# Designed miniproteins, single chains, continued (3), part 51

Each design is a single chain, and the fold is of that chain. pLDDT is the mean over its residues in the fold that is shown.

## One batch from the design tools (miniprotein)

Design m9853
Fold by ESMFold2-Fast:
Structure m9853 (fold): chain A 62 residues (1-62)
Amino acid sequence: ASEEEAKRAAEGAYHLALETAGLPEEVARQVGERAREMALKGEDAGEAALKAVSEALKEHGA
C-alpha cells in the first residue's frame, strides 16, 4: 500500500484508540504504528486500524 494509505491507517487507529477505546496515549501511538505496518504490507487502511485497536484491547484492556 502507499505511504498515504499507511498514514491514514495510523491516524485512524490512533484516534480510535484514544477516543473510542480509551487507551493511554503511549498505547495509542503504538496502535497507530502497528496499523501503519499492516497497511504497508497491503492490508486495507480501515481493517488495519480496527485490527490494531482490537489487538491492543486484548493486551491492555479498555
Scores: mean pLDDT 77

Design m9854
Fold by ESMFold2-Fast:
Structure m9854 (fold): chain A 67 residues (1-67)
Amino acid sequence: MKKIEEYKKKADELEAQADKVVAERGETSPEAIELYGQAALYYIKAGDTEKAKEWDERYRKAVEARL
């Protein structure tokens, strides 16, 4: 399944970028929030429901913390 493999690779890359941005700019930075959302989306596309839920929850909590 060519497309699913590409989505998983992209999601893994976004996860690594998000963790780096969190370390440099914090959990609730706009840059981190954008990466959480993108990682969740690509994990959904890859069929990784556990990772998708994890990153979607992280996205929602960070957005709420900025309100």
Scores: mean pLDDT 82

Design m9855
Fold by ESMFold2-Fast:
Structure m9855 (fold): chain A 87 residues (1-87)
Amino acid sequence: SMEAIRARDEIGGAESEKENFKKKAKVLATKNPELAKQYEEHGIKAAEARRQAAVARLNGDQETADRYEKLADEHNAKAKKLEEEIK
């Protein structure tokens, strides 16, 4: 199914997403190291929550998937705010 393909891609992409947040945080740290650290922490949590949501979807646990998707959205929103504040 398209849902299963998407979920597998999200699971496989999570480590790459975390690495991208870490690399971007290093650039942002040249302007504000304290906020850059918070950006990295929220970005990593968002990527991990997306991975957990994808795993839950593959297991047919929609309730758990919805909770992790909401958590990922919350952490992504915080990371975006921090990026805008630093830039």
Scores: mean pLDDT 86

Design m9857
Fold by ESMFold2-Fast:
Structure m9857 (fold): chain A 85 residues (1-85)
Amino acid sequence: MKIEPVSPEVLEAIRRFIKAAEAGNVEEMKKAADELVQKVRESGSELDLAVATIALSTVLTASRNQGNEEIAKVAEEALARLDAL
């Protein structure tokens, strides 16, 4: 069974999204979300889609638990875009 690794571009996009979320920078989060969705679409990898979905779901859960509705909304919108791929 050929195990394909997660794309470096997708991993980097996930890291940028998480960093922006931790900083509370909504505009940077939106840009990082756009890049992440684009990189997942370009890769066509189900593994890339799965790890991106897990990362966004984690940010969404954390932001909801912290009461950061604005951050939660960006993560929710990014998840919807991934689900549409």
Scores: mean pLDDT 81

Design m9859
Fold by ESMFold2-Fast:
Structure m9859 (fold): chain A 67 residues (1-67)
Amino acid sequence: MTITLASAPDSDALSPERKEAYNRAFEELREEMLKALEATKTFDELSEVSRRIAEKVRRLAEEYLAE
């Protein structure tokens, strides 16, 4: 069976359900970020990817912080 480890030392203010949703969204964002970085061909693409990542990170934070 798969064991789920709950580790959120910085986000201790969140409910277990919100922590799980946040972790899932963050994991997807992290994979998206790594994939995008690997797809960069030149510094121009790297700059564009960096901007996109920053936007997604901000959006994710606002989605879970703003109620």
Scores: mean pLDDT 67

Design m9860
Fold by ESMFold2-Fast:
Structure m9860 (fold): chain A 60 residues (1-60)
Amino acid sequence: SSEELKVTIEALNRVADAIDEALKELAKAKSEEEKEEVKKKLDERLKEIQEEFKKELKEV
């Protein structure tokens, strides 16, 4: 359905935004520890986006 397509596109946009922000944070990271924290934060955001996508997809 068009609603499913919209939900999917919105989820993909959220993924793209999360990756873009992580890349900007990685460029500013001065230590391996800071880089590891950026990766962990990105992984957590991606999991949240995936769970929100699954929930929204069931409601359309």
Scores: mean pLDDT 87

Design m9861
Fold by ESMFold2-Fast:
Structure m9861 (fold): chain A 57 residues (1-57)
Amino acid sequence: MDEAAKLLVKGVNAYNKGDYEKAVEYFTKALEKAKEAGDDGLAAVAQKKLDEAKKKL
């Protein structure tokens, strides 16, 4: 729960700074943790942001 949310925030910060490679890394970890926790909402958000970050690479 808390770990996935922290990773999502780190990914958003990296994305906003143009560090898309770091954003992909953090969003990937956030998605993994959200799925492990059964947080479907957070997993969906992380997946969407991961897809957006990958398009910027």
Scores: mean pLDDT 83

Design m9862
Fold by ESMFold2-Fast:
Structure m9862 (fold): chain A 74 residues (1-74)
Amino acid sequence: SAAKEAALEEAAKKAGLTPREYEALRLAVLEGLSAAQIGERLGISPEEARRLVENAAIKIAKAEGGDVLADIRA
């Protein structure tokens, strides 16, 4: 939903995500894609996709205590 996307954008901005980290996290959280599927979508390896998602999640958890990602997924 637009509200979930807006919440993710605000969390990403506060956490200082790079555009690449935000793209990978958006695909994982809003579209439910696996690291392999994100890798195919972005033209990167599944390992690189996984690292981007993990780095993004760690940054948001440090900034917001991790709760925002659970709320967006609900």
Scores: mean pLDDT 79

Design m9863
Fold by ESMFold2-Fast:
Structure m9863 (fold): chain A 68 residues (1-68)
Amino acid sequence: STIEDVLNLLREQLGLPEEWQKKLLEEIKASVAELAKMSVEEVEKMIKTPELKPLAPFIVNAARVLSK
């Protein structure tokens, strides 16, 4: 699975706008396997767009599901 798969899952579950998906895709500098091992705080620090930082817990959980 790729980071794009994680973001597509969030789009389906939370109705994530396409513009937010594009920003997260450019800002997240980790593989799905790395994201699954990261803390919410580490992912939040990676996200540069303040409005998207609250998505960090959902990104971690989606990565954990997809890394299995």
Scores: mean pLDDT 82

Design m9864
Fold by ESMFold2-Fast:
Structure m9864 (fold): chain A 90 residues (1-90)
Amino acid sequence: GPLPRELILRAIALVLEAIGLIIEAKLLLEKGLISEETAEEIIKLAKEALELAKKALKTTDPAEAEKLLAEAEEKLAEARRLLAEARAAA
């Protein structure tokens, strides 16, 4: 295949994590446990990470895939940080 199995599995894991963060942020917002502004920022970062992971799955260049996945991981790390800070304040 065009990409190593490890990169494909990493991309799939990041897609699933991004979807999970979007769902969690929406549920916490509905329960009044986080602000609308915090929920919107988490969802934005998770959606950006989702698009980067999807782009990584479409490339035939392993180096490009690794770069895209690293950027997706950084965005998900920031989303997790915001979620953790919001949960600590609840």
Scores: mean pLDDT 88

Design m9865
Fold by ESMFold2-Fast:
Structure m9865 (fold): chain A 120 residues (1-120)
Amino acid sequence: AMTLEELYRRAVDTIEKALKDPEAAERVRALFDQLFADIKAGKATVEEVVARIEELIRLIVEHGDPATQAQAILLLYQTVLLLVNRYRPDQAEEVHARIREIVKKYFPDLEVPLASLEPP
C-alpha cells in the first residue's frame, strides 16, 4: 500500500508536470506544502483549506495542460481528503463536500468518488 507521504509526493509531481509555466509550478508546490503542514498542525480551518484548494485548482486550470488537468485535480482532491481524514476527521465531510463543489464548477463532467465521505 502507498503511504500518505508517497501519495503526496506523487500528487505534487503529477501537478507540476501538468503545468506549462515553471513559476506556476513552484507556486503550486509551495501552496501544497503549506496546506499539508497546516492540516497536520491543526492550524487550518475548513474555510482556509477550501480557499487554498480553490487557489490550487485555479492555478491548474489557468496554467495546466488541458489533457492532464483532470488527473492533477483528482490527485489533489484525493490527497487533501486523505490528509484531512487522517489529521482532522471531524472536518472531513465538510471539506469533501466543499471541494467536490469546486471541482464540479471547473470540471462538471469529472466523476468525483463519493466513497471519500465515509471514514475508514
Scores: mean pLDDT 74

Design m9866
Fold by ESMFold2-Fast:
Structure m9866 (fold): chain A 73 residues (1-73)
Amino acid sequence: SLEKAAEDAAEVAVETYKKDKELTLKQLREAASVAPPEAAEHLRKAIEAFEKGDLESAREHLIKALLLIAEAH
């Protein structure tokens, strides 16, 4: 399902952040620059959450962004 795929991808991003913070933030910033506006907003909120150490909020915003990207026209 799209929800499971988004959850799995968000989990990978969280695990990557634990191992390589700069790589993860770089990839999220690049994704935000090309994403649809609503998804880009959630990607930026995920970046902010990661920088604050709020991994739960980061995961939630990543899932939301990925679902919005999948639903984009």
Scores: mean pLDDT 86

Design m9867
Fold by ESMFold2-Fast:
Structure m9867 (fold): chain A 137 residues (1-137)
Amino acid sequence: MSLLEQAKAMAQRLLEALGFETRQVSENEWEVSREREGYRFTGTLSISEKEENGVKTVTIDLDIRLEGLPIFLRLTLTLTEKDGKTTYRVTVLLTNFEDNEHKILQYESEDPEEALRQAIEMLEQALDWALEQAKRL
């Protein structure tokens, strides 16, 4: 399996685990949406690859907006292959621009299953935080 194929499989499992509805808009881009507690999350998932000086990097970016509110979430899952070793980095950035509140979660692993598990957990925490922020607006 190529690094890109692995990333696509991980992205699919992430969106399925979190109950997102998806629509493919290009080879490496999807529109995503989910409703929870009367709020609608909408966004895009994109996958990009880069190879430079023997280092292969595939980045999964999930950008989500809480519809009608100044609340934004970005999950980045980065797969980096160097010298036959693959490293997985998960970052979740959650921002409320009205209240100037932000939260950042980060995790790194050499295990793809652990990285995916943490990505799911971190994004669930981010969605919960976004809903709490929305209820205070």
Scores: mean pLDDT 86

Design m9868
Fold by ESMFold2-Fast:
Structure m9868 (fold): chain A 53 residues (1-53)
Amino acid sequence: MTDAEAYYNLGLEHFRQGDLEKAIAYFQKALELDPTMQEAQRALAETLARKAA
């Protein structure tokens, strides 16, 4: 598992728990390490949209 994948998985866990702020932070960290991670890009966009609503 890469560090980016580890942060992405942490983001998913916090998203599942409803902790959107931590989920956003972990997805952003995953993208800092791997900007091409499409799954993290999609998850970040969805989490930001949910938090803004």
Scores: mean pLDDT 83

Design m9869
Fold by ESMFold2-Fast:
Structure m9869 (fold): chain A 65 residues (1-65)
Amino acid sequence: MIYEILLNPENFDLERIKEIVESKGGRILEVDEEKETVFVETDASLPDLVLPLMEEGLAVGASRL
């Protein structure tokens, strides 16, 4: 599945985002720093991916493509 993740502009940490994504068996497909978004491919559910990112203040939301 592909998810669009809306990043927190006050906490832009791509290394930590990558670590969390990879821990869920996912990969980053694209990073758009100007739009503050990351596209992620993973078999994990949206909550399993997004809740850790939101709890660390790395993301403000996400949607499934």
Scores: mean pLDDT 83

Design m9870
Fold by ESMFold2-Fast:
Structure m9870 (fold): chain A 78 residues (1-78)
Amino acid sequence: LKELLDRRIEEMKKAGMTDEEIQEFLDTLAEALGVSREELLEMVENPEKLTKSQQADLVSLLDPGFEGYKRASKLLQE
């Protein structure tokens, strides 16, 4: 999960997003998951403490598209 978040942040920086816009993105992700930004970062650092559903939600939000869907589906299947 941390690698997916780091990749997403790098892509946003390459697209010309400011640090403030990246913080707004993190706040938006936290709100979508019903947690604080601090809790979101803790979840990314310690994915083993999350339910499979929470891990799938984070993967879907951090890696949108077909690859994110595949990873989320794998987490939900047993």
Scores: mean pLDDT 71

Design m9871
Fold by ESMFold2-Fast:
Structure m9871 (fold): chain A 61 residues (1-61)
Amino acid sequence: MSLEEIREEIAKIESQLSEEQRKQFRKVFAAQLARYREDPSLSAEEVAREILEEAKKILAE
């Protein structure tokens, strides 16, 4: 799955989130972005994929 495809799927999920779910998603996004900055072995695609999976979990709750 390309970065562009992952961003498209995240955008679709984000549009379905409630205000509280979006707040939780922003916390997850910030945590993953911090992890990416601290670990040079991580790829942008890997981090984006993990963000997508967390977004799916938030939507399911």
Scores: mean pLDDT 79

Design m9872
Fold by ESMFold2-Fast:
Structure m9872 (fold): chain A 79 residues (1-79)
Amino acid sequence: ASQEEIDEETLLALAEIYFAIGKLDESRGNYESAIESYEKAIKLAQEAIDRSTNPQIRADAEKLIKEAEENLKKVKEKL
């Protein structure tokens, strides 16, 4: 297996960055780019949950996944 040394806090931070990029692209009408960014945010947040026993990181990641999935559904309807 590949050794990945990315900590859970970094995974969540990257998820938050991609979620912010997705929202920016959505606001600008760049729906395909918004979809890609939201999907990356969801994946990174899921990895943060899988690797973390910290309840705050897990809660923040779960909230981000829910918000990103809701936005993802809305932008897919606009394509």
Scores: mean pLDDT 84

Design m9873
Fold by ESMFold2-Fast:
Structure m9873 (fold): chain A 70 residues (1-70)
Amino acid sequence: MSEEELLAKAREVVNAASRGDYETAKKLIEELMKEGLTKEEIKSLVRFVANLFLEPEAAEKAIKLIDEME
């Protein structure tokens, strides 16, 4: 997966979390994990993207979801 594709998926995670669509957010996070990303790498991407779009609250929701995924 390219850097551009990774950032696009991270943005979709933030958008899904912001609207309360945790099933879509979880699916996107699982796709990122299947591409070889660690939970910490996904959290870093989510924080980076949310900061660019001034959506830190959405990032916190997504991070909590990632932490709860086993």
Scores: mean pLDDT 79

Design m9874
Fold by ESMFold2-Fast:
Structure m9874 (fold): chain A 69 residues (1-69)
Amino acid sequence: DAAERAGLAGIAHALREVDPEAARRIFEALRDGDLEAARALAEEALARLDPETRARALALSEQARAAAL
């Protein structure tokens, strides 16, 4: 699903400065076509963020999904 891949990439992009390790692992899983791993990594990273940063990452993910449609 192009929209799901775009959304996960959006989350990874948002994480580049706050959790660069998680961002890298998500991009690696996406490159490998492992959407299940990418989703799990994104969920783990989002759970560690404060509510404001999490909301911004989710908004970027939604914008990326919309752009992929």
Scores: mean pLDDT 82

Design m9875
Fold by ESMFold2-Fast:
Structure m9875 (fold): chain A 68 residues (1-68)
Amino acid sequence: GPTDAVTNAAELEVYLGAARRELQLVSPEDRERVEALLRKAEEALKAGDLAAAKQYLTEAIHIMQEQR
């Protein structure tokens, strides 16, 4: 329902914000790639495409986690 969609959007915004804060810890070589994915996630979220936003955010997180 509408409440469920709103809850998912708010959750994605929280994770997107956290990923952006961690961007400063990403290597310079991967930072540009991660930043591009986070921008795509933000644009998808603004467009109301929660599935695309989640996909781009997940891809960015995978790249960041591979550096650990």
Scores: mean pLDDT 74

Design m9876
Fold by ESMFold2-Fast:
Structure m9876 (fold): chain A 79 residues (1-79)
Amino acid sequence: MIRERAEALPNPLLREAALLGIEALEAYAVDGDEEAARELEERALALLEEAKKTASEEELREAMEILAEAQERAAAVLA
């Protein structure tokens, strides 16, 4: 479901950032690959910062919510 929300983002940089955030969750929670998860998270955050230059406040809020959900799920797996 969160992947569908990411794919619906109209800004291409925000869409890529959200999708990379979800991939980071999958790398960490499913594959146990913390290194890949960190790399994907760093790329997602970099794209989010770049997107702030062109994206609306509403688009940024949605992308941040998707990324926050991905991080919460990754943290839950660690516990």
Scores: mean pLDDT 77

Design m9878
Fold by ESMFold2-Fast:
Structure m9878 (fold): chain A 55 residues (1-55)
Amino acid sequence: AMAEKRERDAEHVRDLALLAGLSPEEAQRIAEDVKNGLPVEEARARIRALRTAKA
């Protein structure tokens, strides 16, 4: 149940990262972190930070 929710959250975060312009490799790393317990809100903050660092 919780593991399944984390997997769905990870998939959602991966899609958000790709939409934000991150590479597939970066998107997958963030998704793996969410699957391993990183909250979705912190993952979103990480996506913003990585996008800013690349710009």
Scores: mean pLDDT 78

Design m9879
Fold by ESMFold2-Fast:
Structure m9879 (fold): chain A 63 residues (1-63)
Amino acid sequence: SDLDVLKLVARHHFSRYLRENLSEEEAERLLEEIEKRLDAAQTPEELQKIVRESAEEARRAVE
């Protein structure tokens, strides 16, 4: 489904960003939580909200 493709793209983007900017341990912990949220999304609109909120959290963790 289109939603599954969007979730895959989002997971790839977060994985890359976090692993490039955080320690392995920190990246794995935050990525696990983000992936759970992404997996729970049932609509593209819900996924977009989760991506936006998770991106802000990831940015704060890196800065």
Scores: mean pLDDT 86

Design m9880
Fold by ESMFold2-Fast:
Parts: sequence; C-alpha cells; structure tokens
Structure m9880 (fold): chain A 64 residues (1-64)
Amino acid sequence: DEEEKKKEELKKKIEELQEELAKDPNSDPNNPKLTELRLLLTSLELGVELSELEAKAKEQLAEE
C-alpha cells in the first residue's frame, strides 16, 4: 500500500531527525523541518490535505 509506505517513510524521517537533533546541543528542539514532517504524517493519518491542516492551525491562532 503506497499510503502505508509514505507513513512509514515519514515516521522514519521524524525518528532520524529527532535522533540527530538530540545529538546536537545547539539544535532547536522546535525545528521547523521536524514540525513540517509531523504535519505531513498527521495529514496522511487523518486523510486530509496539508493545506487544510495548516488553515485550521492558522484559524486557531487567530482565535487566541
């Protein structure tokens, strides 16, 4: 299943990036690339498009 393959690849990339960030004392724990990968994984898991997920996040920020 192509979707399952994409999810596995994203999970692996997130894991690898988290490991790399943990090794670097100068790394930003809120790395924007890590956040982007997490959003992509969430988008695939929920079956929604990344653009829709981003729009909802922006709307929540505007409400606060």
Scores: mean pLDDT 69

Design m9881
Fold by ESMFold2-Fast:
Structure m9881 (fold): chain A 62 residues (1-62)
Amino acid sequence: SKLVELLEKRLAAEKDPTVRVALHDLLEIAKEDEEKAIEELKRLLERNPELREVLEELLKEV
């Protein structure tokens, strides 16, 4: 899955522990159901403005 690869790469490069937790949770969902992970990513974009830049970059590459 392209989303799984993107999440793994971003998680490895991410320095902020709060962002890393969110990325790890999305990665676990994406490994089981990519469509659900995309829905969750979109929900996080709307609810968590602090994650917006990171999550918008991921969404553009999917």
Scores: mean pLDDT 80

Design m9882
Fold by ESMFold2-Fast:
Structure m9882 (fold): chain A 72 residues (1-72)
Amino acid sequence: MELIEKARELLEKGKKAFDEGNYDEAIKYYQQAIDLFEQALKEATDPEVIEEVKRLLSEAYDLLLQAEIKKK
């Protein structure tokens, strides 16, 4: 699914930005990844895909929270 693949790519870009200390950039990538995962979840009908997207969303939210904490 294109949305899941793109969201995973954005999540990895966010992690790279976080590692470089670019927390504002990391937050933007994580928010974009979350938006795409939420879109994929709305379109998903396969229970296995739904569970995968939920796990990825949980990871993305945790990463977003960590980046927001580091920014302050």
Scores: mean pLDDT 84

Design m9883
Fold by ESMFold2-Fast:
Structure m9883 (fold): chain A 86 residues (1-86)
Amino acid sequence: AAAAQAAAEAASRAEAERLAAELRAEGKEVITVHADPADVAAAEAALDAGLRQLKALAAERGPDAVAVVVSGLKGAGVGLSPDALA
């Protein structure tokens, strides 16, 4: 069980890093957020912090130049833009 959870977490993190690297290669500023589904309160706090950083960077660089990548969810990392959150 622990090994399977570690493997799933590592895969999610690797996919999030891959997506973040691709977005950074396109010139985007990327915020990575780890949302642990086993700890809802910590996940909510991390997402809130990530959204605050995303808004600040979007205001500085423009919404097209920023993205947030969330890990810890089923299906690996999820990419969001400020336009999708506004």
Scores: mean pLDDT 67

Design m9884
Fold by ESMFold2-Fast:
Structure m9884 (fold): chain A 99 residues (1-99)
Amino acid sequence: NPMEELLRELEEDLEFLVDYLERMREAAAGEPVVWTPEEARQARAEREEIDRIAQRLREVIGDENVLELYRLYRELREAGKSKEEILEALKEKVREILK
């Protein structure tokens, strides 16, 4: 089923995106760290992957729905929800959008 395959890919994209956002949040709250050249290369590669994921989400569900997902992420994070609870809510929202 092409729709089920698309949903799995989008769910994987959301997992990667949420993990990135949570790590960036933790880094912003922490002390400055000295990056190795390897860590700096990994961070750049990860940022490029995030840009590709964001573009693919926009192409599939549209800019307004991507903004709604980001808003939902922020709302749940501010409410003190766990990463797992946030991810499940975002996956459910994507399934709703694609119906």
Scores: mean pLDDT 78

Design m9885
Fold by ESMFold2-Fast:
Structure m9885 (fold): chain A 72 residues (1-72)
Amino acid sequence: AMEEARELLEKGVEAYKAGKYDEAIENFQRAAELATGPERARALSLLGAAYHKKGQDEKAEQAFVEAERLLG
């Protein structure tokens, strides 16, 4: 599960760097579902960034708030 989550994060980051935000969102969502604790918080932060790039500001804010709660 954690190994798969990290692989999904890597795929999401590569998609994000390539400007493939829909692909990045899909990979970050899957990573967040599989990860726990700080790794899930990282996946949610990256998911928020990808949503923001798509102009989905409400979804981005929700992801950032969830990530912050996991890190506190």
Scores: mean pLDDT 85

Design m9886
Fold by ESMFold2-Fast:
Structure m9886 (fold): chain A 60 residues (1-60)
Amino acid sequence: GPVTAAQLAEAAGVSRATATRVVRRLKESDLDIGSVVSSIPGIDAERALRIIRAIERLER
């Protein structure tokens, strides 16, 4: 099922506000997960990789 902001915040170790922004952009965009996460300001490369891996695990 679809990833929730709460699940992503816990799995990726990011704030709920950051997770909410990521989940919203994933729903509104036809881009791949990596492109969406990289487009969000304030997310460094290490945090972006952590978020991407968390989403891939939660989508299984």
Scores: mean pLDDT 77

Design m9887
Fold by ESMFold2-Fast:
Structure m9887 (fold): chain A 80 residues (1-80)
Amino acid sequence: SEAERRRAIAELEREFTVRMGEALKNAQSVEELRKRLDEIVAEYVARLRELFPDDPETIAAFEASLRRAKEAVVRSFEEE
């Protein structure tokens, strides 16, 4: 159902945010941070695809959202 899809996405987004925060704390360089965040984005996009393989529009929107969040975190690190 749509409600189940929305709950799954919200849960994945919460987990993703925690994982991004830990990557940011542990990164020793911008290059290391970018690489780790790209891995995390790919991991969470794959997890959503496994749950809802027949919903490419939702998967694409989710990936775009995660990539925007990634860029914000990278910018924050570069300003330090």
Scores: mean pLDDT 86

Design m9888
Fold by ESMFold2-Fast:
Structure m9888 (fold): chain A 83 residues (1-83)
Amino acid sequence: ADAALEALRELIRALLEGDIERAREYERRAVERLEELGLPELAEEVREATELAIEGIREGDVTKLIGGILRLIGIMIELELLG
C-alpha cells in the first residue's frame, strides 16, 4: 500500500501545482500499484478523479480541480484503512 499512497500523494501535489505532465506520471504509477494490489476498481477511480482535476486545471475551474483532489484523498483514506 505504501507505494500506491506515495504515488497518490505526489499526484495530488502535481495537480495542486498545475503540473499536468507530472500528474500523468504519478497517475500511471498509482494505477499500476493499485492493479498490483488487486484493486482495479480503485485504479479506475484514480483515473476518473485525475481526469476531473486535469479538466479543472485546463478550464481554470477550481471546483473541478478541488473535486478531483478530494476524490483522490478519499481513495488514500480507503487504502490506509485496508492496510
Scores: mean pLDDT 87

Design m9889
Fold by ESMFold2-Fast:
Structure m9889 (fold): chain A 75 residues (1-75)
Amino acid sequence: MYKAELTIPKELSPEEALALAKELVEGRDNPDFIGAELSPEDPNKIVIYAKDEKTGSILATVAGLELAARVAGAR
């Protein structure tokens, strides 16, 4: 199991950021996606779990870009 972390933008609450990241990641219908949660070590981070490093890195990158885009679009 691979663990990838992404930083929550300061403009979003942890709960809002997690909901958006989950919606995006689950929408990709990737069988190697395991789950996403708020980091137990850092409330400003989200953790994405995947079966392999490549999938985890891709999903974390896509989620991070979507969070950044939604913050930019909310202006």
Scores: mean pLDDT 76

Design m9890
Fold by ESMFold2-Fast:
Formats: structure tokens, C-alpha cells, sequence
Structure m9890 (fold): chain A 63 residues (1-63)
């Protein structure tokens, strides 16, 4: 379920999980999004999402 995966991804980001863990969660969210919407997500978009998740982790740590 997308909402559950989003909660798990946010929890991992807040906990400062390794990049590999964040990348796997982003890939799972992308696959679920593709299944739900029918849109294809490129590897480039996944890499951008991982970069954004890492930036969000820094913002949460700084808050």
C-alpha cells in the first residue's frame, strides 16, 4: 500500500537510514506508483527522488 510505504520511507529518512535503504524504499514507491497510475518512472527520476530524500533527511535533522 502506497501510504504505508510512504510512512516507512519517512521513518527511514528521519532515522538517518543508509542511502541503500532509502534507495530501495524509493524504488518500491516508484513501482507501486507505476502500478497505480500506469506511468513509467525512469532510473533518472528514481535517482532524483533519492537525492531529494537525502536532502529532506538533512532538513529534518536541521529542524
Amino acid sequence: EMDELEERALAAIRAGAPESVIRELVRELARLYEKETGEKISDEQIEQAVAHALALSEQIAAA
Scores: mean pLDDT 75

